# Designed miniproteins, single chains, continued (3): the designs that were tried, part 3

Each design is a single chain, and the fold is of that chain. pLDDT is the mean over its residues in the fold that is shown.

## One batch from the design tools (miniprotein)

Design m8073
Fold by ESMFold2-Fast:
Structure m8073 (fold): chain A 100 residues (1-100)
Amino acid sequence: MDAKVEELKEEVKRYALEVEKMSEESAEMAALAFLAAAALAKEKGLSLEELTELIGDKEVAEKIVEVSKTFKSKEEAREEYEKLLEELREAVRREAERRR
């Protein structure tokens, strides 16, 4: 992951923790899901209009499009999507084990 994407992940996690008052675990999952959505948008070539229709929130869709532009290619975006999805899957698994 490039430095700009990592910085944005940390920003989203901090927002979820401090503004939305999410738990540390929920903030991590939210940040991973947001970045995975941005990578998928780049890989699939989704427009702002298509993302707005899918998500139902134009501001969130605009931020996803902005982040999607940080990926160099569709191939890079697909690789990052698969990596982020695996990290998200692991985070969800750890949380499920704690909640029993």
Scores: mean pLDDT 71

Design m8074
Fold by ESMFold2-Fast:
Structure m8074 (fold): chain A 79 residues (1-79)
Amino acid sequence: KAEELLEEAKKKFEEAVESEDAEEAEKLMKEGIRLAQEAGALLEAAGLSAEEIEEKYGEKLRELEKLGKEAGKKIAELK
């Protein structure tokens, strides 16, 4: 379930980066952040340590961070 939420967050950030509308991109970015936060809460509730999360999801989390930064830059450029 948490992995599915991370994958959905990635899709939202990718859509935000490709959007040509600042309001739509911002909405998609916020939705992606919400999904990523929900995934993080589920992983924490499952009792995973920070090291276990980094080992299993570190690469995906870094990818989400890069996409989030790209979405933020896109939104700033559109405004």
Scores: mean pLDDT 78

Design m8075
Fold by ESMFold2-Fast:
Structure m8075 (fold): chain A 87 residues (1-87)
Amino acid sequence: EVEEEIEKLVEENTEKARSMSMDEQREIMADLAEKGADLFKKAGDDRSALRLRAYAYLYRRELDKARELAEELGDEDLLAMVDKLEA
């Protein structure tokens, strides 16, 4: 159910992204990740919600916030992505 709502949001926004700059596309991806995080939070899946929120911060280049959430999750792959973008 949550995955179906996320897929619908992705499909609806994919065509809009085709005519946008890379920065605008990143903002769309960040917004989709935040909407997905809210859906998982409402479903009681706090870990998936936090993971998607961390990706939203990565897309917006808010690397300090992304790192804090990745550390809270203990997600070494997310931490590696943050470190790579900070370098």
Scores: mean pLDDT 76

Design m8076
Fold by ESMFold2-Fast:
Structure m8076 (fold): chain A 69 residues (1-69)
Amino acid sequence: MTVEEAKKFGAELAEKLLKEGTSPHDAVSQAGKEVYLRAIEEGKSKEEAKKLALAAGNAAIEKIDEIKK
């Protein structure tokens, strides 16, 4: 998983969760958690997984802000 893949995944997951009635806060949290777990499963270090999770969370926030405007 690259940073770009993490951002895309986070944004798409957040949009899906928001459409399902999940709160914006929970959608961002779930996006980061899912990317972190996936990165660890792919053999990334904890530091790299945190970086990818942060990128996914930021992308999720940006996507939610777009939807809420």
Scores: mean pLDDT 82

Design m8077
Fold by ESMFold2-Fast:
Structure m8077 (fold): chain A 67 residues (1-67)
Amino acid sequence: RRERIRRATLELLKTQPAVSAAAIGRAAGVSPGTASRILRADPRFEYVPGVGYRLRYSPAESILQIG
């Protein structure tokens, strides 16, 4: 499901600024194509060629909520 892919992406983004569709697929148990399709459809994430997926806005709330 989309929830599993989003969760895996957010977990990977805790340890790195961007993640590949292959890494997300491995973590979520889905194909890289499925992960890519779901993340590209979600406006919270952006795709950077050669780097991977990351949070589009770099939202202030994500920074503030770690306190």
Scores: mean pLDDT 71

Design m8078
Fold by ESMFold2-Fast:
Structure m8078 (fold): chain A 114 residues (1-114)
Amino acid sequence: SAGAEGAGKAVAEGGEEAVKGVEKAAEASKKGADSGTQKDSIEGSRKGAEEGNKASLAGEKGSPKGGMAAGSVAMANGMGAGTGLSGGDEAGKEGAEIAAKGSKAAADGGRKAL
């Protein structure tokens, strides 16, 4: 789908969804950390990574800026889990890998737009 209407809608929706997903990812991670327990920190980080991944994918389709923002927060949530836990968990590692891929895709898209 490469119609002008489809492209404009994807940019508007992808960018806004990426920002909202970034905010939700940060909030979920913060709630986990604020509980002061490893279990809640793991759960918050897992939810944060999932929301960040969704935001990164939406941003990649919408705009390079949205994808970069979403990927950055997803990566921060994944790293936060890893640093808060002595070895990290699989969700944190998976979130970090998805965030890294999203950030690279967004950067490549930005270079093509220049």
Scores: mean pLDDT 49

Design m8079
Fold by ESMFold2-Fast:
Structure m8079 (fold): chain A 68 residues (1-68)
Amino acid sequence: SMEAIERRIQERTDEIAKKYNLTPEQKERYLKLLREQTELWLDESISPAELIKHTKEIAEEIKKILEG
C-alpha cells in the first residue's frame, strides 16, 4: 500500500538522518529525494533511459547531502 511505502520512506529517512547527523534541512532534502526516487521506480510509463538518468541524478544529490 502507499501508506506502507510512505512509512518505510520516513523510517529510512530517520535512520539516515541519525546515522549521518543530518541537519533538519538536509533531512528534509533527503526525504524529498527518496520520495522522488520511489515515484520513479513505481512509474511504469517512464522509459528505461530516463529512469537510469534520473536515478543517477538523485543518487548524486543524496551523496552530496550525506558527504557534505
Scores: mean pLDDT 85

Design m8080
Fold by ESMFold2-Fast:
Structure m8080 (fold): chain A 86 residues (1-86)
Amino acid sequence: MEEGLKYLKLGQEYLKQGKYDEAIRKYREAIEVFKQIVLEDPSNFQARYNLNLAYLELITLLLKRGEFDLAEEERKRYAEFEEELS
């Protein structure tokens, strides 16, 4: 949890600095950490909430950057992950 939150915060800090590639990398790192926590405990609503936020931040940034295909891939990944959770 703490590691994922650090990546999410760092991504937001890079975004504020206009360091978009670094922000994207940190949001993806946050997503991977939160996905592992949710897979281990699907009832961890804090991890699920933070996973949703990390995907939203990533998709929004990709859309603003004109990376429409990448944004759609990330949206599909999130939807597929949620469907796999019973």
Scores: mean pLDDT 86

Design m8081
Fold by ESMFold2-Fast:
Structure m8081 (fold): chain A 64 residues (1-64)
Amino acid sequence: MQAVTVVLDGADPEEVKKKLEELGGEVTFENDKIVGAKGEFTEEDVEELAAIPGVKAVYVGEVE
């Protein structure tokens, strides 16, 4: 299982959350600057998240 952290710089958190849920992720954290999710994400899924206007960065890590 992976943890994804999406860092926002002007993106709508609801749009990012919707995309994470569409990709099969479970949103674990949300605020005006960061949306976090757990799930199984492909490299293509991460690229889709990074392509959202106003997304500054996407970090991917393993979760125990």
Scores: mean pLDDT 80

Design m8082
Fold by ESMFold2-Fast:
Structure m8082 (fold): chain A 63 residues (1-63)
Amino acid sequence: AEEEAIVERWLEKLEELWDKFINNPTKETFDEIVKEMAAFLKEHQPTPEQLAEIQRRLEERRK
């Protein structure tokens, strides 16, 4: 349950950051994304298993 919650949070965050960048593709926005990604990583450090699950779900969403 906790493992799956972290995976979903990461997927939501990645989508949020990608949408933010494509709507305003500037160096400033990219710097903000890097900062947010670093902060999120500190709070929600994924395990190798969670990283593999994030990768799997991203690939699945392409279908």
Scores: mean pLDDT 75

Design m8083
Fold by ESMFold2-Fast:
Structure m8083 (fold): chain A 74 residues (1-74)
Amino acid sequence: SELQKLKEQAKYLRAMGEMMRDAADALGAMTYQSSLIAGLSLDEAQKLSQQARDKGLENAREYYEKAEELEAKI
């Protein structure tokens, strides 16, 4: 049914959002370590790590918003 298709699609989008969030956290951690290896200060490494994480989380948010839009149609 149309309702089942919308539910499945919303569930898929939520799962994609979760994966993107986890990837953003991993990217942040990797950026922090790489910055320290490159000789940057702790403050600069933290700042770059947070910027990388925030950029990744923006993509995750888009998937969650799309899922909520589909759920609202049910």
Scores: mean pLDDT 87

Design m8084
Fold by ESMFold2-Fast:
Structure m8084 (fold): chain A 77 residues (1-77)
Amino acid sequence: GDPFANLSKEELETISQKVEKLQNSGKKYVTLEDFGDLKDKLQPVFDFFDKDGDGRLSTLELQDFSVRLLKRIHELE
């Protein structure tokens, strides 16, 4: 299923802004803690993209996350 199915458009837009800031920070890995109050809602999303199960997203996994997230936001317009 869609890992973003349980998130509202507003939550997806908030997550998109956080992802953009994290990508611009030069951080190699992103964890659920980087998303603060959204971490509980993002657990299924992280499980979907965290293919190696290390609890963090690499730069490539975060890029896939970002692309999928933006596509989902556009589909909800």
Scores: mean pLDDT 77

Design m8085
Fold by ESMFold2-Fast:
Structure m8085 (fold): chain A 85 residues (1-85)
Amino acid sequence: SANQDQAIALLKEFAEENWEKLSVKVKKTLQEVFLYLVQKRYKEALELMEQALEDIKKNELDKLSEESLKKLEQALELLKQLSKE
């Protein structure tokens, strides 16, 4: 779907721009989100994405730009839409 493709593109762009700044835990979680997305397991992808964003906002905000955080929030919103379809 267009929403799935957009969510993957946003997460890929975020990862490419910020990979070296991310904790091992967040890196692993984002990799699992990608896998669940391609498997169309949207509820599991959503839950992991919410956990990653919460972790980033609480512990890693100083390492990320506002633009990068907005890309994650946009991906999360697309995942919410996909999980309800």
Scores: mean pLDDT 82

Design m8086
Fold by ESMFold2-Fast:
Structure m8086 (fold): chain A 104 residues (1-104)
Amino acid sequence: DRVREVLLHMARRLGLDVEALSKLSVEQLARAVAQQVYLLNLDKSVEEQVEEMKRLVREAAEAVGAEDLVPEVLKLVLQEFLKLAKERLTEEEKKKLEEEIKSL
């Protein structure tokens, strides 16, 4: 599963335990990645955190030869980020992120 390989590459770059994460579902892995980006960037704006996730997805997809899967992986990670951050997002930020996810 190439989606899984991209997510595991992102997890490795974020300093997560890839051996433990390799046993999780794709959705659980996407959540772990989104949560780690969120926790490492708490001092940054939502827009900056989203740009960091986009950068990590592109770099990971390029590294595993799966650039065609960038929209699919990004959609999964951003959906999990929206769930994690929903209580801290403004109504405008929520709508903007939901629209971006929908366009992927």
Scores: mean pLDDT 83

Design m8087
Fold by ESMFold2-Fast:
Structure m8087 (fold): chain A 53 residues (1-53)
Amino acid sequence: SMTAAQKQKQKQAFDVQVDVGMYHIQYSVGKISKKQFDKKMKKLNDKLKKIQS
């Protein structure tokens, strides 16, 4: 069975993937600028790297 820490990491990684998808949709429909999109993607990528460490 997974530890509590492993379950938390999986939940956090899933939440990051949901946010990635949401921002891709917002960018594709013009709700956010390329600059805003890139800034959000960088933050999510940094968060994912911390989870995967």
Scores: mean pLDDT 84

Design m8088
Fold by ESMFold2-Fast:
Structure m8088 (fold): chain A 108 residues (1-108)
Amino acid sequence: SKREEFLREVAKIVSEAIDKIRELAKQGKFTLEELRKIAQEAFDKVIEAAKKYGLTPEEIKRIIDGVAQALIGEVEKYLPPELVEQARQMINEIRDEALKKIEEEAKK
């Protein structure tokens, strides 16, 4: 089904983002700026996939929330506690921008 194909594409996008986070963390190069780039790319790819599959805004919102939670969970493993809250806020802001784009596309 289109929903199953979309979920597979989202899983691939999330997996690629997590792999980039892990690679940077292993190299001692994981920063909030690198996280912003990875999160932005992941959410942009999810939005483009959502446009292809014609899912409802409610279904896409649940998936976008899941993407944010997955990225936050991985980040918590590698950042010191003082940066975890900043990373969480950053990911949530990018998530909210992604949700707004989906709502705007649904109205066109």
Scores: mean pLDDT 83

Design m8089
Fold by ESMFold2-Fast:
Structure m8089 (fold): chain A 55 residues (1-55)
Amino acid sequence: SSMMEKLLELRNETGKRIQELVKEAKENGWSEDEIRQKQRELMAKQFEEEEKLLG
């Protein structure tokens, strides 16, 4: 139960960071490729944190 709660928190935080990143990218004129790369980095970070929590 506590583990599931932490997983939900991590996923919610990642979602918020992605939304913030997209806003920042639009303001700074980033390419779609740059946005995708940064999203992959955030998702990889999330998976790493989830693996650390589950392992």
Scores: mean pLDDT 82

Design m8090
Fold by ESMFold2-Fast:
Structure m8090 (fold): chain A 118 residues (1-118)
Amino acid sequence: MVLRASKEVLEKIEEILRELTGAKVEVLSAQVLTHGDETYVVITVRLLEATSGLLKEELPAGAVLTALLDEEGNIVRVWLRVDGEVTALDVSQLTEKAKKALQEAAKLVLESTDLENP
């Protein structure tokens, strides 16, 4: 099952990333994925400006970062797309501020996509 975060939640994720990392991003999607008894959060962001706030290396404007987090907020996998090339990243390549921002964003997505409380 796939649950999508609202536009308001995406805007809050953009604010979290800006505040904690300084990165100016557009959040393309934030989703909750359930597979059996496992729950994951997938967050995909596009960089509006070049930045070293997300990775230990500077990323160009237009780069797309996708992070997969488990239900406990652990970052399981990260992918980077630059000029159509997709690269799997080591989680250690993320800055500590980026890890915290993604964990806060994932928590917000999980809290906002509750299926059983209207």
Scores: mean pLDDT 82

Design m8091
Fold by ESMFold2-Fast:
Structure m8091 (fold): chain A 110 residues (1-110)
Amino acid sequence: SLEELKKQLQEQLDKNKAANIETRKKNVDNAKTQFDIDILISLLRMSATVYEKHNSPDSAIYYQLRALALYKAGDTDEAIKDLQKAIDIAKKTNAPQSVIDDIQNTLKKI
């Protein structure tokens, strides 16, 4: 049925999305050079803004990851702004409480 095909497609997209987030988390953790950090900041900004335009709670995760990359770059003020924006987006999009808690804990550490 059309509804069954829609469900299968959505499940595949959700799995791909989760895999992309995990890859970006590893990229942020492993970034050591300013060049790698600058590239990640740009890529994470693009992901964050696209997901935000579509009212996806995943936009909050991308803003959190961008904040961590900004913090590694020494841009603490912009990192704090991204984390505050991530919290606002997570609340507006009814993101899981675990996501909101994780972003808030990140903000407390920088």
Scores: mean pLDDT 85

Design m8092
Fold by ESMFold2-Fast:
Structure m8092 (fold): chain A 77 residues (1-77)
Amino acid sequence: GPAAEAAKAAAEKLGFKVTDEQARNIASGAYLAAKEGDPVGAGISAYLAMKSLGFDVTLGQGLEVGKAIAEAAKALL
């Protein structure tokens, strides 16, 4: 879906290779925070999910991915 596609595109722009399944996992928690109007929580959720998947991601990079997911989530609502 658009949130997972945004997660994958944002992660790839930062140099991370993510699978469609990993992109869905990253997007799922961030999408919930974005639906509640919490873009910072979306970013933190994306950061934690990427770290859990073994990516060497910084908090700033996670916030960028979460922002992309939040922007895509607004298009779904």
Scores: mean pLDDT 83

Design m8093
Fold by ESMFold2-Fast:
Structure m8093 (fold): chain A 113 residues (1-113)
Amino acid sequence: MEFEVPAEHRRPADPAERERVIEAVAAMVGATAALLAGPEVGERVGELVREALRAGVSPEEVGERVRRLAREAGLPEDVAEELGAVAASAAGIAYALLEADAALRDAFLAGVA
C-alpha cells in the first residue's frame, strides 16, 4: 500500500514515449476486459487504465479501480477480481517500461503493434 516510485525518483520517458506506452498497455487491458465482459466494459476499463497511468496511480490502486468498475458494471466477483489482477500487473509493467531505456520501450511497442 506504499508507492515504490516517488515523484522525485522517477526517470520519465519523453511525453511521446510515455503516451505510447500508456496507450499500448491500456489497449491491452481493455482488449482483455472486452474478451471477458464485452466491448462496452473493455472500452471503460481501457480508458480508466489510461487515465490512472497518466496520473501515476500505483499498480495496486489501478487494480482496485478496475475491480470496482467491473463490480459496478454488474460483472461476477471472480471476473472483477481477474480484471483487477490483470490491470495491476499491466500497470506495473507500464511503470517499469517508463523507467527503462529507450531500446527496451521500443522493443515492447514493436511487439504490440
Scores: mean pLDDT 78

Design m8094
Fold by ESMFold2-Fast:
Formats: C-alpha cells, structure tokens, sequence
Structure m8094 (fold): chain A 64 residues (1-64)
C-alpha cells in the first residue's frame, strides 16, 4: 500500500526531498517555491494520506 499514490506531483516531490533530509528552505530553493508553500504541501500530504508526518516520511524514504 503506497500512501504516495494519493499525493499530487508537487506534494510527492516535496515529500521525496523531505525524506532525503532537506529543510523547507532547501526544498523551496530546489522547486522554485517559498518555504511557506513547502509547508502547505507537507500539511496537505499529511491530510490526504491520514498519516502522521514521521510515518509518511518513513514510507516515502522506503520507496527511495
């Protein structure tokens, strides 16, 4: 069961970079968006998957 399949392409990119250990600022710089927008994508990813952030990061990390 892949919770990442419920994510939009932008949300998935943010979560993949977060699973690699990047900060909100580093993710924003890489994707050309603000750190606050990165935070919004993370919040939405948690809401869509129904998983806590550490659990979601672990599942994305296991896919990488």
Amino acid sequence: MLPTDKLSPEQLKVMELMAQGLSHQEIGERLGISPSTVGKHIKRAVEVTGKELPTLVKEVQERL
Scores: mean pLDDT 76

Design m8095
Fold by ESMFold2-Fast:
Structure m8095 (fold): chain A 92 residues (1-92)
Amino acid sequence: SMEELNRRLTPEQRERFLKEIDSLIEEAKARGLTWAAEDLERLKQAVERGESFDALVLYLATSLAVAKNQGRTDEAEILEKALDVLLEIERE
């Protein structure tokens, strides 16, 4: 249904995911992975805007595909961690 396509994070899920994104941004910055850090900051803004699960998954899947295509292995690893957390939250 259209409601399933527009499923959004609850306030609690949003807070948890934002904390995880902040942690991954700090890890990316500490490792000098500027591209991944900037991509995660854009993801953070999308979460704060209240984008749907599907929109956030599509964003991360697209970023991950770009990173893998460009040989950004370490940055892809960081983005995979973000996607894994989001998919775990979606399954709750």
Scores: mean pLDDT 86

Design m8096
Fold by ESMFold2-Fast:
Structure m8096 (fold): chain A 78 residues (1-78)
Amino acid sequence: SEELKKAFEALKRSIERARERELKRRGTLTPFEEDLYEMELLIVSPSLDEEQRKRLLALANELLDRAFERLRELKAKE
């Protein structure tokens, strides 16, 4: 449980770092990045049980992978 919480905090920091880089580059967020922000809010929800947190972690990892794919696409368009 505590180890899972630390994993969520690490994901949050990674998402925040990616968000800051994107804002610095483009000055605005896309709907995709907004979805990542909403996911972050779900991660910090105190009402999630352990199975829900594991599912949320899996979804967060998938969204993070998609975010990196999106960043690669944006870099290619430069």
Scores: mean pLDDT 70

Design m8097
Fold by ESMFold2-Fast:
Structure m8097 (fold): chain A 77 residues (1-77)
Amino acid sequence: MDEALEHIGHAIVELLSQRFSGNTSSIKSLELLSQAVRAILDGDIDKAIELLEKARNDPSLGDSSKEALDKAIEALK
């Protein structure tokens, strides 16, 4: 669980960096990642994976953010 939270944290930092570069579409992904973190803390791993997969499929995400989310999903399996 801690490893997955680290990868999610990395993705959040990257999305915030992209937002400062003018990528406003990252807001929806940040909301989904916040919900995924809450689901992990509540022990609802299946919901967390679903939310992370939904965030990962956002076409506005850069490759680095997608890779971080893929690692988070793998760590939760």
Scores: mean pLDDT 74

Design m8098
Fold by ESMFold2-Fast:
Structure m8098 (fold): chain A 60 residues (1-60)
Amino acid sequence: SHMDELQKQAQQIVDQMRRKAAELARLLADPSTPREEIARVRKELADLSFEYQRLQKELE
């Protein structure tokens, strides 16, 4: 069903967000990490968060 497809997409985004959050945590733990790398991962995480919010509105 359409809802099963949306739920699958939401699960995939959550998994991607979890991986990106872990990557960000590792980068932040290393004081030698360039600011540009941190900014890139934060942007990627923000983009995933917006996509997740959009899907959640459809599931409401």
Scores: mean pLDDT 85

Design m8099
Fold by ESMFold2-Fast:
Structure m8099 (fold): chain A 99 residues (1-99)
Amino acid sequence: MDDAEKLALARRYAEAGLSAEEIREEGKKRGLSDETIAEIALAAELLKRYPEISDEELLELLEALRNRDEEKVRELMTELARRAGDEETLKAIEETEKQ
């Protein structure tokens, strides 16, 4: 499954209000891998929490996750949280970096 198909499913599931567990069940029915299901579930939650997120930002985040680039993931999540005024997420990221 390519990234465009993953984003299309994530948007559809976010619009339908599916939980992470419901997304997992739908992914299993489609024969998707656990890794692909996790990417779709994360993208759907990000779309719900940060509705102004672009497709380019979602793709960059999914690529960073696949490459296990923890620094890039934190950078992207920090920018999303800052734009949304999500102070709780920003504080959690800062506390994780201090550990």
Scores: mean pLDDT 77

Design m8100
Fold by ESMFold2-Fast:
Structure m8100 (fold): chain A 101 residues (1-101)
Amino acid sequence: MELEEQLREERLIAETLDRAFALGPEEAAGLGARMREASEEEHPAVAREWLRLIEEDEEKARELARELVEKHADDATGYRRFAGAKREEARRKAAELEAKL
């Protein structure tokens, strides 16, 4: 993967997680659940789809996040923590990639 492409993908992941956390902890947990179940390679595609949903239909994004959390209600805290860790990792990777360009 080219550095510019990697940078765009890490920025997308960080931005999407920031937007999910801005909606609420359940929305962040929902996205976290989807990302944790997906491969790392699929994370940019998952982030792109969720950012699109948040921007075009915020209520649908909230509903889907809630459904994901309700399916695994006992692990909602784990998914939220994963989302937070993934956001910080994406922010760090983006900063490292920017320094290389």
Scores: mean pLDDT 83

Design m8101
Fold by ESMFold2-Fast:
Structure m8101 (fold): chain A 73 residues (1-73)
Amino acid sequence: SMEEKIEELKKELEELVANAENLSREELLQRLQEIQQKIDEIMKTASEEQRREVLKMAQEAVAKVVEIQQAKE
């Protein structure tokens, strides 16, 4: 179901943030591509409310990953 896809995406975003410090650049790019594909799939059939939730979660997770990566420099 769509709800299950969104919950799985949320879990993957949380795992990405939790592991951001330990991921290589190559691994980070690969995971971001996989997440983007899942987001694209969800966005094709999700309700407006579900799309807003997904975009918010993705934006928050990406911002945290960027912050963590910049802190490593």
Scores: mean pLDDT 82

Design m8102
Fold by ESMFold2-Fast:
Structure m8102 (fold): chain A 81 residues (1-81)
Amino acid sequence: GALEKFEEVVEEALREPERLLDEEIEDEAARRAALEEVRRAAEEVVRRGFNELSLGYEEALERAREEGLRLAEEAVAAARA
């Protein structure tokens, strides 16, 4: 159903951001905080894509992955500063 598609897209979108955070941020608390921020952003992008923009699965996935990676890269940069 729609909820299953939502969860599936969010989980898939988070794979690359989560891997980046796991590789680059050694502090567990900082990594978890960054992952929660990325997850919330991905969920919002997918929700908006499906409910407001009527996007298909692949388009919603691509947009959520892009936003998740952007936030993960910002978190990595902040951790390195």
Scores: mean pLDDT 83

Design m8103
Fold by ESMFold2-Fast:
Structure m8103 (fold): chain A 81 residues (1-81)
Amino acid sequence: MLSDEELKKEAEILLKALEELIRKAKERPLSTPELSAAKLLAALGLLVAEEAKKTGNEELIKLAEELEKAAEELLRLLEAQ
């Protein structure tokens, strides 16, 4: 298992990546490679969020909720294209 510090870093990196993909998806249809990457990153974000919630760390739980929200928003945008 990743340490809480490493998990926080991974979660923050994923959240930034998901937010960027959400921005792109709202501006234009994603290309096939971007669509594939977006689906994989959203799935990874949900997995990292689940692990972060299991730590019981309030900061990580809050970050997990942000990851879940971003991943779910991205997946909805991809289904709408």
Scores: mean pLDDT 82

Design m8104
Fold by ESMFold2-Fast:
Structure m8104 (fold): chain A 86 residues (1-86)
Amino acid sequence: STMEEAKKVAEEGIKKLEEDREGAIKAISDENYKKKIQEIADKGIKEIREYAEKGDAEKAREVAKKSSGEIRRALTLGLEAENKAA
């Protein structure tokens, strides 16, 4: 069913975002980038849940992919900033 598919997609996407957030926060010392990564993950998880509640598996997938990419981008920028400061 659409709802069952959306629920599974949401669970997989949320798990991935939580893992990406945890890994990124452990890898970086910059407090501003840590906050940004936390905000991206929180927003993404909220949006994934909202789309899953509506049975929209496709939008849940899109949000998970976009949010994961935004976490990776923020991590990369934060690491580059730390390396330039050293």
Scores: mean pLDDT 86

Design m8105
Fold by ESMFold2-Fast:
Structure m8105 (fold): chain A 81 residues (1-81)
Amino acid sequence: SELRRELELALERVEEVIAEMRARGVPEESIRLVEASAVIARAELKKLEGIELSEKEKEELKEAEKIIEEARKLQAERAAA
């Protein structure tokens, strides 16, 4: 599955990107968004592998989605100000 391999490579890349963002002093809000995106990508990878998400993993996925939504709301609010 090409999509599975692409997601695996993207997740490895995301960890490197997070480390670089941290080293460059990128705001925590932006780092949290990237981390939340990685949680979503991992959940999608498990689904592609035919692995059912546990209830705990589903809760973690919902929290990651909330973090992304709140970060986007904050960005939109700041852009509108």
Scores: mean pLDDT 77

Design m8106
Fold by ESMFold2-Fast:
Structure m8106 (fold): chain A 89 residues (1-89)
Amino acid sequence: EFDFGPDSPEYKELSKLPVTIKGLESGEVFTAETFSEGLELLRKHMGETGELAVEITVNGKTVRVEAEDGPELLLKVRDAVYEVYKEMK
């Protein structure tokens, strides 16, 4: 489970990191300068395509995430990115 406050050091550092999100069903790739922008791009993509399987690359690490619905995918993506960040920190 993730729990980033907007003012937490972790969220501030993480939100500044560029992120790449690849749709595993569509093959589309999104690159954002910040994790927050990446989440908004993912949310829009899910709303348009219904895609629930993605590969996230942040700080040179790649994690695959799959979910049953959009809210679950967003939670799992944040959790996966948080675990990557904790390992690098």
Scores: mean pLDDT 74

